# Designs tried in a protein design run: designed miniproteins, single chains, continued (2). Part 49

Each design is a single chain, and the fold is of that chain. pLDDT is the mean over its residues in the fold that is shown.

## One batch from the design tools (miniprotein)

Design m5693
Fold by ESMFold2-Fast:
Structure m5693 (fold): chain A 81 residues (1-81)
Amino acid sequence: GVDAALEDARRTVEKYPKAAKAAREAIDSLPTMGGGRFGVLAFQAAVEAARKEGLSYAEAVKVAGAVLTLKGIELQRLALS
C-alpha cells in the first residue's frame, strides 16, 4: 500500500542521506519540460547523481525511486497547505 511504500522510501533515504540529497538536487536542476518525459528524465538524473556518490546501480535505483516518491508526496502536501 501507499503507507508501506512511503515507509520504505524514508528508510532508503535515511540509509543513504548523501546520495538522496544529490538525487534531489539533480532532479531540481532539470530544465522545465512538458509532461510524460519529465518522470523518466528525473529518475535517470537521480540514478546518475546517486551513482556519483559511490552507490552501485542497484542501490542508486532504490535511492532514486525513494527520492521521487518522497518528493511527490512533499509537493502534494505543500499544494494542500
Scores: mean pLDDT 75

Design m5694
Fold by ESMFold2-Fast:
Structure m5694 (fold): chain A 95 residues (1-95)
Amino acid sequence: LEAKRRQAERLEPKIKEIIKEVGEEKFEEAVKEALAEVEPEAKALAADPSVDKLEAMRKLLEKAAEIVSEKLGREEFKYLVLSGLLGVSVEEIKK
């Protein structure tokens, strides 16, 4: 919990910088589209009691971050999101 919070705080300025560069409206649209694309999978996972919902949710967030990165043309965004979710550095994600 603490490691993830500290990592998220370190990444917040970098994420805000990307949002400022691409524009808030474009960022919001990319997020909406990404969430819409993963929504059917999220609903199916919520209905399945045999699935580890926390692990499944992480995979869905990873997929959504990847879609946002592609739509914004900012590949580094997915690594920032994963770094925050896992509580590890971007360098660790790239290994």
Scores: mean pLDDT 72

Design m5695
Fold by ESMFold2-Fast:
Structure m5695 (fold): chain A 67 residues (1-67)
Amino acid sequence: MPEVDLSPYAGVEWEITGGTGTYDENGVSHLRGDVTITSPDRGLAESLAALFQSVMEPGATVTTVVT
């Protein structure tokens, strides 16, 4: 799995629910599940959602919540 730097999104709350993490025969992590991103800044939430979509396995769901 590609490494992801989330430091630009400090203060944005995110969680993965119903997810599974597995390792294949090459030691690569496969992350699946539903990601919920909560932020008072819609632009930051949408930017982080796009980043998660680029690195998560097919079938993952990314939801943004603006508070």
Scores: mean pLDDT 65

Design m5696
Fold by ESMFold2-Fast:
Structure m5696 (fold): chain A 100 residues (1-100)
Amino acid sequence: DQLRQQVEQMVQLPFEYLKAGEYEKALEELAYILSLQALLRKELEKNNQLDLPEEEALLLMQEIEEERSEELEKLKEELLKLWKEKGIEEALKEFAEKVK
């Protein structure tokens, strides 16, 4: 499944950047992953579909990446800004409030 392979690669990217000493890129990838998860969870909750099979959830994730790319980028940028201004714990708390 190509989608599953893409998710595995996406999850590995932050660690590969950390190993290379590219901390800023690692943070950007982590912010992207968290933003994508937030949008996916919000969509699943809105439709009362928290029990969707993994393959269907992966299709929704791809749809979010393709159709809601601007919203993803905005959430990513907001999280990165919060991390720079408030540190990791406080940034995650504020991000959680903004996304649900």
Scores: mean pLDDT 76

Design m5697
Fold by ESMFold2-Fast:
Structure m5697 (fold): chain A 60 residues (1-60)
Amino acid sequence: MSEVVKLEILLLMYEIVRNSLDWLIERTSSNPQLKAREQQAKKLVEEQIRELREKIKKLK
């Protein structure tokens, strides 16, 4: 139970980070290398979101 709640909180935190990265990517126009790194970071965050959802399913 405690572990499931913890994973749900982490999922919400990663969703907030994803939204923040999306905002940052939209504002990063002058540095294409930095923009590419930000897009890679967003994909990693999205992967973590999917993994957390799978872990929650395994514990239920």
Scores: mean pLDDT 79

Design m5698
Fold by ESMFold2-Fast:
Structure m5698 (fold): chain A 66 residues (1-66)
Amino acid sequence: SSSLAAAQERLAEAERRAVRAILLGDADTAKEWAAVYREALLELGASEEEAQRRADDIVAAAEKDA
C-alpha cells in the first residue's frame, strides 16, 4: 500500500539523516530523526518495545559522538 511505502521511505530517510547527524556531532538533530525513525517503525508494525529500542540505539550513538 502507499501508506506502507511512505513509512518505509520515511524509515530509510530517518536512518540516513540520523547517521549524518551522528557523524557531524549534532546530537539534537540525531534525536529528532530517532523520533521519526521510531514512528515509522510503529507504522510498519513493529512493537513499542522494538521501536523504542532501535530509537534508543540512535540516541546512544549520538550521545557517544558528542
Scores: mean pLDDT 83

Design m5699
Fold by ESMFold2-Fast:
Structure m5699 (fold): chain A 62 residues (1-62)
Amino acid sequence: SARVAANRAAAASGAAETEVVLDGEAHPGLLSGDGRLTIYGAEAPEALRRAAAEAGLTLESV
């Protein structure tokens, strides 16, 4: 949640490349200014989806 919340704060300036660290794994992604977090090359586990929802973000994986 804290990592996702920090990424949301960065998104206030627009889209930003980011890493989401969950359970010690770094997931590269893109955080959009409208509160969408895209994770590239990784399956989004339920825990990550839950953390994103708690931070008010929409999570996508591609």
Scores: mean pLDDT 62

Design m5700
Fold by ESMFold2-Fast:
Structure m5700 (fold): chain A 64 residues (1-64)
Amino acid sequence: SVDDLQQQIDDIEQQFRQQSAKLKEQLAQETDVNKQLNLTIEMFRLLADTQAQIVALQREIRAS
């Protein structure tokens, strides 16, 4: 149902907030430039993956 799809979006957004907060904390404490770059790349990957999942679910809602 549309409500189930919206719940999945809400769960994904909550997981993103938790995971991004951990990465931001790690980045803030990191002093090694190469490790900072890797954490930054992980943050962009997490954002891109999260956005792709939400867009796919939103398209499914519109098709319903």
Scores: mean pLDDT 89

Design m5701
Fold by ESMFold2-Fast:
Formats: structure tokens, C-alpha cells, sequence
Structure m5701 (fold): chain A 66 residues (1-66)
């Protein structure tokens, strides 16, 4: 999940589509076993372009899902 968030963040920094990046990270979160709510929060931060917050939320959600 964290790796997916970091890759999505890099795509956004290179001028990629924020909506696509957000959707991909949210799906990766659900597939990694985090809650739909946590995955949604990560996706929203990514969509807003707050890439560092999205990565931190991904780390927290991954640790919580352990």
C-alpha cells in the first residue's frame, strides 16, 4: 500500500491525473486489507494533491490493518 501511494505521488508530481491516482491508491488500499474508510481518506488526500499526507495516511492504515 505505501509503495502504491508513493508511486501515485510521483505520478502526480510529474503532472499525472490526480483523480486516476486517487482511485488507484484507494483500490490498492482495499486490496491490501485496509478499511474502505481509510482507503477513501488516502484517496482524497491524493486527489487534493497532498501527496505527503496521503503517504503518511497509507503508512498509518497499513500498520492498523496488520
Amino acid sequence: LVEAAEEAAERIRRGGDRRQAANRVARAGVEAGVSHEDAGEIGRAMYQGDTERAIELAREAQERAE
Scores: mean pLDDT 78

Design m5702
Fold by ESMFold2-Fast:
Structure m5702 (fold): chain A 76 residues (1-76)
Amino acid sequence: SAADDAFFAQLDDMVASGILTEEEKQKVKDAVKKYGSVKKFGAGVMGKSDEEIGKELGISRGAAAQIKSLALFAPT
């Protein structure tokens, strides 16, 4: 979907800025696919801390904070 494409484009920007590695980007994409959409992924992580999200996805706390924000405020 356009919303999922926009979210994945933001992950590319995070890699370009050094916040994510390509491997960490793939882990996030795989998590979104397991949830079925960015919207469902956002709902699944809404109640979790940045540290918990980072541990579950295998990414840094800082990257988890940004990814959580992007997923929660993804365009509909």
Scores: mean pLDDT 80

Design m5703
Fold by ESMFold2-Fast:
Structure m5703 (fold): chain A 62 residues (1-62)
Amino acid sequence: MTEEEIEKALKGAEKAFEEAVKNNDKTVLRVTAHELEELLKIAPEKLKPRIQELLDKVKEEL
């Protein structure tokens, strides 16, 4: 994935997280956490802190 593709995926995950919290959708939260863990494996070092921060927020809601 390119850096632009990873940033787009991160924005999609941010939206999914916001909607899942609003709707109390634990299934979407679990899926979003898994997607973020996969992004962390392939992301450039400069994007990893942003992905980890969102992943931590998702885990707090689970």
Scores: mean pLDDT 81

Design m5704
Fold by ESMFold2-Fast:
Structure m5704 (fold): chain A 100 residues (1-100)
Amino acid sequence: MTVTLEGKIPETERVKFEDVVVVGWYAETEDGKKFIASITKGGPVLAPEAIGRFSISVDWEKKTATLTLSDLKPEDTATYYVVAEGPGGKVYGEGIKLEV
């Protein structure tokens, strides 16, 4: 089973789209926001638990980030966020709830 999540890359006065250097996906946990995957100038970076199961892509023209989850497990149930990071810090986008 495979699920694709798509979210808009967030931008604010503090973090403008042209200044974004990292776009990633985070999952909300009891301990706050857990890193899942990101795209940087060096290419994609995946958390160890995401390797082989998750993939990330960014559409810079549409200003969207896509997370594809394969081999879904109950622990993948979470609220997922697109995160933009630049010199002004991190901005979290709208939460997307996934239930497995």
Scores: mean pLDDT 80

Design m5705
Fold by ESMFold2-Fast:
Structure m5705 (fold): chain A 88 residues (1-88)
Amino acid sequence: MTPEEVAEVVREVAAEEGLEVLRLEVRQFGNTIRVGLLLGGASPERLARFAERLREALSAMPGVASVEVTGVDLGAGQALVGVTVTLE
């Protein structure tokens, strides 16, 4: 799994849940891939569904040991989301 593959899965799940990706940054440190997101069209229900689907999709990929998703609602339909993928 590459940072680009993680970013593509994140974008696909966001689109399917009706969330707009306003900003996305991805970086890798050894066996850890971290994604930072600024989302538009956010609600608590959409964020919860996004986090659940993202955990399911990424955890199903070969070589993924764990997936952590954290989010902060900024109001006005925006949210900051962090995704951490640990490999092996």
Scores: mean pLDDT 85

Design m5706
Fold by ESMFold2-Fast:
Structure m5706 (fold): chain A 81 residues (1-81)
Amino acid sequence: SIDELWEEIVKLFKEYNVPTEAEAALALARALAEEGRLDEARRMFDQAKRIIEEDPSLSEEQKKKLIELIDKLEAALEAEA
């Protein structure tokens, strides 16, 4: 479910010490997608992924796992729109 994906992502964000800016962008992306504002939501998903990809403190394995989950969340939200 969307809530289960969200819970897993937030848990990993805390465990990996992901910057709060990424969580904020992802939360905004989710809210925009739930409002049917899919183009704006997509930009915020891209922003969250960019913050993760550009973070030098995260391993490549951590980045891959987070981006995979975010992509699954985005796809699930777009399917509900």
Scores: mean pLDDT 87

Design m5707
Fold by ESMFold2-Fast:
Structure m5707 (fold): chain A 83 residues (1-83)
Amino acid sequence: SSAEKERQLKLHEEAMKLWRELLSEILGLPEEELWQAMAGNEEAQDRVQAALEEKREEVEKLARELDKAETPEELIKKLKEIR
């Protein structure tokens, strides 16, 4: 139904917002830098890649915890628990 699609979109937007905020905190980069990297800005991609390498263990630990989430609602819950 259209109501289910709207709910899924809202959950996706909330999860993406929480993920960007958490990554920004862990990597020590502004959210704008993460957005620019996703948009194909090579300089931003290089900075994000360098920060990911520096914080590799922290990011891998986070990825393992988030990988346990099978639904967007579980993902949002885990992201909120980490913050």
Scores: mean pLDDT 81

Design m5708
Fold by ESMFold2-Fast:
Structure m5708 (fold): chain A 78 residues (1-78)
Amino acid sequence: MDKIREELKKKMEEYALKSDHRVDLDASMDHLVARARQAGIPQSVIDQLRQRFLDAPTDSEKIRVLDELADLIREAEA
């Protein structure tokens, strides 16, 4: 249920707490895109969220798109 969101939160906390590490949001997006395809989310929806991620001006906005995609995966798997 919240496992994808919890894993994403853990990864963000690990990178944010280590001053020598950058938050790898691109890798997180690629992982969620692959998961979304497996969950049967329409490619058009995935493409729209990926575009919103690319257009997002800040890491906070990118994280919101990642959360939205994770929520869609959760709903599709329910």
Scores: mean pLDDT 72

Design m5709
Fold by ESMFold2-Fast:
Structure m5709 (fold): chain A 88 residues (1-88)
Amino acid sequence: SMLEKMKEVIRKIAELIPELKPYLDEVLKRMETASAEERLKLAGEIATKVAYKVETDKSISPEQKEKLRELAEELVKLAVEELKEAKA
């Protein structure tokens, strides 16, 4: 399902940014009962936090920064696709 794909992407982000893990674990719980619109909002919040971390954290390698950008973009895309299906 789209939810399972989104949850997998969030878990991968948590592995790459362990400092966000407590926040991301709470988001995973919220995703289970969230509407498609709420899931898109949560995906946007995660993407914003990832973008901030990538810009400000000099300890993250350029390769990991690129992987984080790809994961954040995938998460938002999955949430948009689920919302389109819910409104069809």
Scores: mean pLDDT 86

Design m5710
Fold by ESMFold2-Fast:
Structure m5710 (fold): chain A 69 residues (1-69)
Amino acid sequence: LSEGMKEWLKKLISNSDADPEKLKKYLEIIEEMKKNKIPIEELKKTLDDKEYGELEKLKVLYEEFNPNE
């Protein structure tokens, strides 16, 4: 993750009960999927419904942070 992304993540963590390691891992997954053009639906097979929901929410925030990727 970029330094800016790490600082953004720290702010989310300080204002939420979210696990920082889990959020960082989701962001890395989102970045890899975008780089490799892998459908997010593939993660439904490896993540439970709660984790997938959290990832979808984080994806929206990630797109807002990096709209040109």
Scores: mean pLDDT 68

Design m5711
Fold by ESMFold2-Fast:
Structure m5711 (fold): chain A 59 residues (1-59)
Amino acid sequence: MEEEGYKRGIEYAKKNPKDIAKAINDLVEEARKRGYSKEELNALLRGFVKGYQEALKKL
């Protein structure tokens, strides 16, 4: 999950690097609809934020 989030964060930064808060909110809603556990969601979000931030630093 964290690695999947990391990849998603990098791709989001490349495609639409406008608002990470909105991106996180969308990810949380998606995870809830798909029945992700709290632990899976937390891992996904940690990865997403890390990937997003690293991609932005390289722009």
Scores: mean pLDDT 76

Design m5712
Fold by ESMFold2-Fast:
Structure m5712 (fold): chain A 59 residues (1-59)
Amino acid sequence: SDAERTAQAILDAESKAEAIGRLGGSSLPKEVIDEARRILWESEDLEEAKRRAAELVLE
């Protein structure tokens, strides 16, 4: 699914900017994209932010 592909792309990202870029290329609902982007942008810990964003995308 697009959600699974997007979640994996976020987890594979090497930087916050890359993860946000991969999220922005998805066809997910705007509300999901906006919330995941906020998690990635506001977090100080990249690994934790990626896990939380991927979890949101899959839920």
Scores: mean pLDDT 79

Design m5713
Fold by ESMFold2-Fast:
Structure m5713 (fold): chain A 97 residues (1-97)
Amino acid sequence: AMLGARLDRPEVAPGEEAEVTVHAYGGDFKNVKVRLVDAQGRVVGEADAGDIKSGETKKVTLRAGPAGPAVGVEVEWTTADGKQVRSAGALPGVPPP
């Protein structure tokens, strides 16, 4: 099971509003939180997405803070066994680890 998230554009300027599309693949996700991150991985915006069921797509609107442009997204959720997990979405312009 995987929770995928994508930003509506490659970069969100400080103070701008952006839409993140979140999709659940092959499982249900609880307490989903969406974060906008800068090129250093620092959080510059946050919103709660709630619960997302398998095959569901949810759109979440977030605003980038004054600290710098957002270039990607992170998602956090609670697993069925009660653990919190974080995953980075595909970040434009950042090479894979």
Scores: mean pLDDT 74

Design m5714
Fold by ESMFold2-Fast:
Structure m5714 (fold): chain A 91 residues (1-91)
Amino acid sequence: MEAVVKPGEEATFEVELEEGDVLTITLKNIGDEEAIVEVSLTHGTTITTEVKLKPGETKELKFEAKESGKYTVTVKNIGKSEVKVTVKVEK
């Protein structure tokens, strides 16, 4: 799953995970300014992390599922630069 999230936009991804699956969220700043992104992972409880990216920088967030079920990934661009988001599940 992949999206380009522009400044002020939000992308939402729904994934079904099994216990032990690894969710990888890859963020790449594809613009010319510093990007600031809030990444939220929801499964009963919501965990939110702020990620800052320099122009052209790529960062990865990895999460190992402790429970099987539906997980929601929300990526909100609160900065001034476009960000490419890729969500992958390793089984």
Scores: mean pLDDT 85

Design m5715
Fold by ESMFold2-Fast:
Structure m5715 (fold): chain A 101 residues (1-101)
Amino acid sequence: SSVAKAAEELKARADKVMEKLDSEEVRELAEKAIEVLTEELKKQQPELSEEELRQKAEDILKYIIMTLYEKYGEEAAREGLKALAKGLEEFEEFLRELEEK
């Protein structure tokens, strides 16, 4: 399936970007961002297990960071991760400012 191949390629690209950014600081910020996303997903899909929600949050985070890296570069990806680790409101403000430039 072309869709399945595209999904695999997207995941590989996201993983590669995360490897390029990898540091103890990035790992700690990613953990906080996953917690923020997991709490938001839990409100939307309360029937899913904590493990399923955490996995979805991790996949979403990797996709967000890859997208920021590819469109705006490494600094924007790092700053976006910092904003998301603080909360969704801070991340939304970061995106608004980024899109206005």
Scores: mean pLDDT 85

Design m5716
Fold by ESMFold2-Fast:
Structure m5716 (fold): chain A 120 residues (1-120)
Amino acid sequence: NELEEVLKEIKRLEELLNKNLTSDSEFEEIKKFLEEHKENEKGRIAARVLLKIYEIRDIIIESDSKEEAKKKLKEFAEKEGLSEEIVEKIYEALENGWTDELVEELKRLLAEQELERRRK
């Protein structure tokens, strides 16, 4: 199952990030690390999913207000062509907090969207 392979690569990349970077590492350091460690096609999809997760997290944490965060998240969603279901989960994370359960759901939804875009 391609989705399970991508989710496995996401876990591998997160384990590598946790060993080599601190939880407070800047987005640019995370981006560079992921670009250097994507080994195959599933790894490239996993890296894109993680980059989107970390960018969403950065927007939520670094925004001065919920209104600013919502504006930036809307711009991000439009730029990345995110589905309505993904956007709803992002807004849920903004309102209820960045929980492990929401992050795992976002990873799955983002991975499914990336895989769908690769099927012609």
Scores: mean pLDDT 77

Design m5717
Fold by ESMFold2-Fast:
Structure m5717 (fold): chain A 100 residues (1-100)
Amino acid sequence: MLELRITFRQESLEEDREFWEALLRLMESPDTVSARLELEVENARELAEKLRELTEQGYRLDRADVTVTVPVDLERGVTETRRFTVLAPELEPPVPPLPE
């Protein structure tokens, strides 16, 4: 069982893809080790590499709270923060309804 709280900057679609592939791989790993981790990364590629290492150490992702900082206006240096939660398929959610 593994819980992650992740914050990173998204700069390209390809970096997003690596992140999602690593996250899915971690969720497919056998539940051999339980841990709670908090990670802060600059981009999806760095996050993907860290998730791969955790998967190879036998960690399985049960829940991830992810905060993504996305540049909305590069000319003005404006960013937007987006937050979402990911749960492992083997967990018997559904996630309880979030307050509006």
Scores: mean pLDDT 55

Design m5718
Fold by ESMFold2-Fast:
Structure m5718 (fold): chain A 80 residues (1-80)
Amino acid sequence: MAKEILEQEKEELEKLGLDEVVELLERAEKLSKEELRERLFELAREMGLPLEKVENITSKAELVAAVVQLEMRREEERRE
């Protein structure tokens, strides 16, 4: 079952101390391509990145990776 496989992967990442990365990945995987693309554009605009760099990302796997990377960078840049 897919749920059992995800649970196993989550446990392995938790043992490595990457709980935050697991949470971001789970959130991104739940989104459709359209939602991921919208989220990616939102993050790119918020962070002042050129939209041209993100417009060419069309595969779901690349969108998930890009969203997770930008979410992590946004957290690092957040100085409040």
Scores: mean pLDDT 68

Design m5719
Fold by ESMFold2-Fast:
Structure m5719 (fold): chain A 70 residues (1-70)
Amino acid sequence: AEELRAKAEELIAAISPEYQPEAREAMARNEEAAKDPDGELQAAARAKAEAEELLARSRAAEEARRAAAA
């Protein structure tokens, strides 16, 4: 669980500032779920998956902006 949380935090740190509020909301939701002892692993896995999705959207939006500017 700790490794998944550390990876999620690393991914969130790489997300563009414009997506940071969404990333913080996702982390807060998963931290609440992690307070349930049985939910900690699931919460960590969801946090990682959500961070990966937000990072992918952040990068896709950046590429779209670059393409539109060309």
Scores: mean pLDDT 72

Design m5720
Fold by ESMFold2-Fast:
Structure m5720 (fold): chain A 100 residues (1-100)
Amino acid sequence: MEKKLKLLKEALEQALNDPTLYPHMAIIDSIFYSALRAKDEELIKSIVDMLIETADKIRSNKYQARQMANMFRIWATELEKNGFTELSKRLRAKADELLA
């Protein structure tokens, strides 16, 4: 768990420093789907919490905010399909906030 959260944090920090976001999305996406496949509820919740915290840091960059909101909507759909309805709702709400 801790190692995957560290990799996610590093990928998110790299994404924030890269105006394109794109090169880092594959790592973040891989970690997210790995957690869903493992059905690790604690890890999934920790990932969602970290994603929301990171989103608050990018609010000033409209391009990054839009890209992150799009990814949150994709991940929220996957969470809902896997029964994580409340976590899905949290990511959708943050995506809507980022798009203003």
Scores: mean pLDDT 76

Design m5721
Fold by ESMFold2-Fast:
Structure m5721 (fold): chain A 78 residues (1-78)
Amino acid sequence: SLEELFQKLGELSFEERVDALIKILNEGISDETFELLEQYFKGLSEEERDRVYKALLDGVKNEEIQKRIKEIYEKAKE
């Protein structure tokens, strides 16, 4: 499941996590994906969160998906 994939992100290297997230996000950002990515970002340190965020914006080329990632990142800082 999507939830199980997000739970396993913590077991992956940085590069593997970024690759997995890019694949998920390129399928489109459902409400479930939005909530799971927000929770994932909230669980990270500020430095790790910023690093993942920047890598996702570099790896995802679709402007609408990039916009959604930015919304999730800002919400996760709350």
Scores: mean pLDDT 85

Design m5722
Fold by ESMFold2-Fast:
Structure m5722 (fold): chain A 100 residues (1-100)
Amino acid sequence: SKAQQILTVVNLTSSRVIRARLTDHASDAELEAILDEGGARLLALGASPEQVAELKALLRESMDLEVEWAANRDDAEKQAALAARLAALRERIEAIAQAI
């Protein structure tokens, strides 16, 4: 259940940064504040500073890919390529969550 708690924090933080960028046109500083809040929760759950730094970077990259996905709604091939990249990032996130 610890890995599930980590993944819950990751999923909530991911949803917050994606929504903030796409809906609220959040600045990079505002996005970093959301990631820092998520990171503090991950530290409280026993993640190392190095694990938090990697998870923040993976969530930032996932956000950028989701934004690119939304911009390419009519390009099925590009969306398929972006989905494959998102799946690879998710696999790494889950591996880190299991290691905490």
Scores: mean pLDDT 88

Design m5723
Fold by ESMFold2-Fast:
Structure m5723 (fold): chain A 65 residues (1-65)
Amino acid sequence: DFKDLLKEKVGEKNAEELLKKINELPEELQNLALRDIQKALLTTPKEEAYEVAKKIIEEYKEEAK
């Protein structure tokens, strides 16, 4: 479950913040961001997970313009 993985890696509050930001993206880009974040989180240490996920979201936010 993506939500459970995200909470485990970044903590509950950070996970809620990241999910909210993903939901603000266009629907097509939401699916791409979720896929990229899931792949990254499987190999990223928990200490870096929040920053990695946030950067992926920011990159898709720039493409949404």
Scores: mean pLDDT 82

Design m5724
Fold by ESMFold2-Fast:
Structure m5724 (fold): chain A 95 residues (1-95)
Amino acid sequence: SEEERRRAIIERAAAEFAAEGGASEVERGAWALLTAARLELGLDEAQVERLRPLAREVAEEAVRINENSNEEEVDKRGRELIERFREEARRLAEE
């Protein structure tokens, strides 16, 4: 499914980023989101840089949810955060 494909892209990007050096969960998450936007929407580097602050905010909120919620709640709320990021990325791609 598209959902499974998006998750696979994000997980692969996060693993590749982590392999390049020690990074916080927030930094890993932000990198994964930006990489997913590049792959899914064909964003150029300038568009990716404009998304960087939002990617970091989303990653920080995701870590917070993961620390304070059960697995089912984390999955649901995590998807909602990723969808908000994706909508903003799509808006930039349409410029």
Scores: mean pLDDT 71

Design m5725
Fold by ESMFold2-Fast:
Parts: structure tokens; sequence; C-alpha cells
Structure m5725 (fold): chain A 68 residues (1-68)
């Protein structure tokens, strides 16, 4: 549980760094708020991991579209 919280915080930080590196700081802030909400609502680590993976894919897609 505490270990799961630490992992979730690390995933959040890694996601933020990834999006900022892609030039998407506003999107990073939005995903952080959504992730914080999921944690507050009692989402499992598995659900948090799935969200982070989906958010990364969305960010990569948005960055690719902007570069086109």
Amino acid sequence: SEEDIERAEKLKEELRAHLVALGLPDQAEMFEKMLDRLVKEGASLEQIEAFVEAARRTADHLAAVKAA
C-alpha cells in the first residue's frame, strides 16, 4: 500500500518529465490532476499504471501530430 503509493508518485513524476520533454507542459498538468484524482478515489496501482500508459500514448500521438 505505502509501496504502491511510492510507485504511483514515481510514475506521476516520470509521466510529467516525459510530457514536458515533448513540449506539452499544459497536458502534463492536466494528466497530473487526473492521476491525483484517481489516487484520491482509491484507484488500484494496476489502474494507475494503465492510466499512465494511456496518457503516454496520447502524449506521443499529440506530439507526432504537432510535428506533422
Scores: mean pLDDT 82

Design m5726
Fold by ESMFold2-Fast:
Structure m5726 (fold): chain A 65 residues (1-65)
Amino acid sequence: MENETIEAMLTISLATAGVRVKSVRVEDGEIYVEVEGSDEQFELGEKEAKKFSEKTGYKVVVERV
C-alpha cells in the first residue's frame, strides 16, 4: 500500500472514532500518529491504532503531544 493511502486510511479511521489527530507519518515502514489532548484521547488513539495494526499488519506508534 502506498504511504499516502495508508496515512489517509488511518487518519480517517482515527477521526471517525473521535481521536484528535495532529499528524500521521510513515517512517521506515512504521506509522507514527501524534494525538492531542487528554489521557482519554491518547487511550482512544492507542485502541484504534491497535485495531488498524491488527487489520493491516503495519506497526503503529502513538505519540502524545
Scores: mean pLDDT 79

Design m5727
Fold by ESMFold2-Fast:
Structure m5727 (fold): chain A 67 residues (1-67)
Amino acid sequence: MQEELLKKMEEQRKELSEESKEFIRLAADYGGGLVRAAVLRVIDPSLEEEIEEAERRSEEARRKLEE
């Protein structure tokens, strides 16, 4: 199991360009921002500024992914 995963990761590493690394980073920022905003709304909706910041970061990452 781990051996097969490691092999796939090595293949991905060999094929990853700087563009692919940037794409992964932006995708993580996009998804992470959405999750953060959703969680903050559930635990403390009074954190409006922090929720808005998380949504803004997600939207910025989304826009860069579409360019």
Scores: mean pLDDT 72

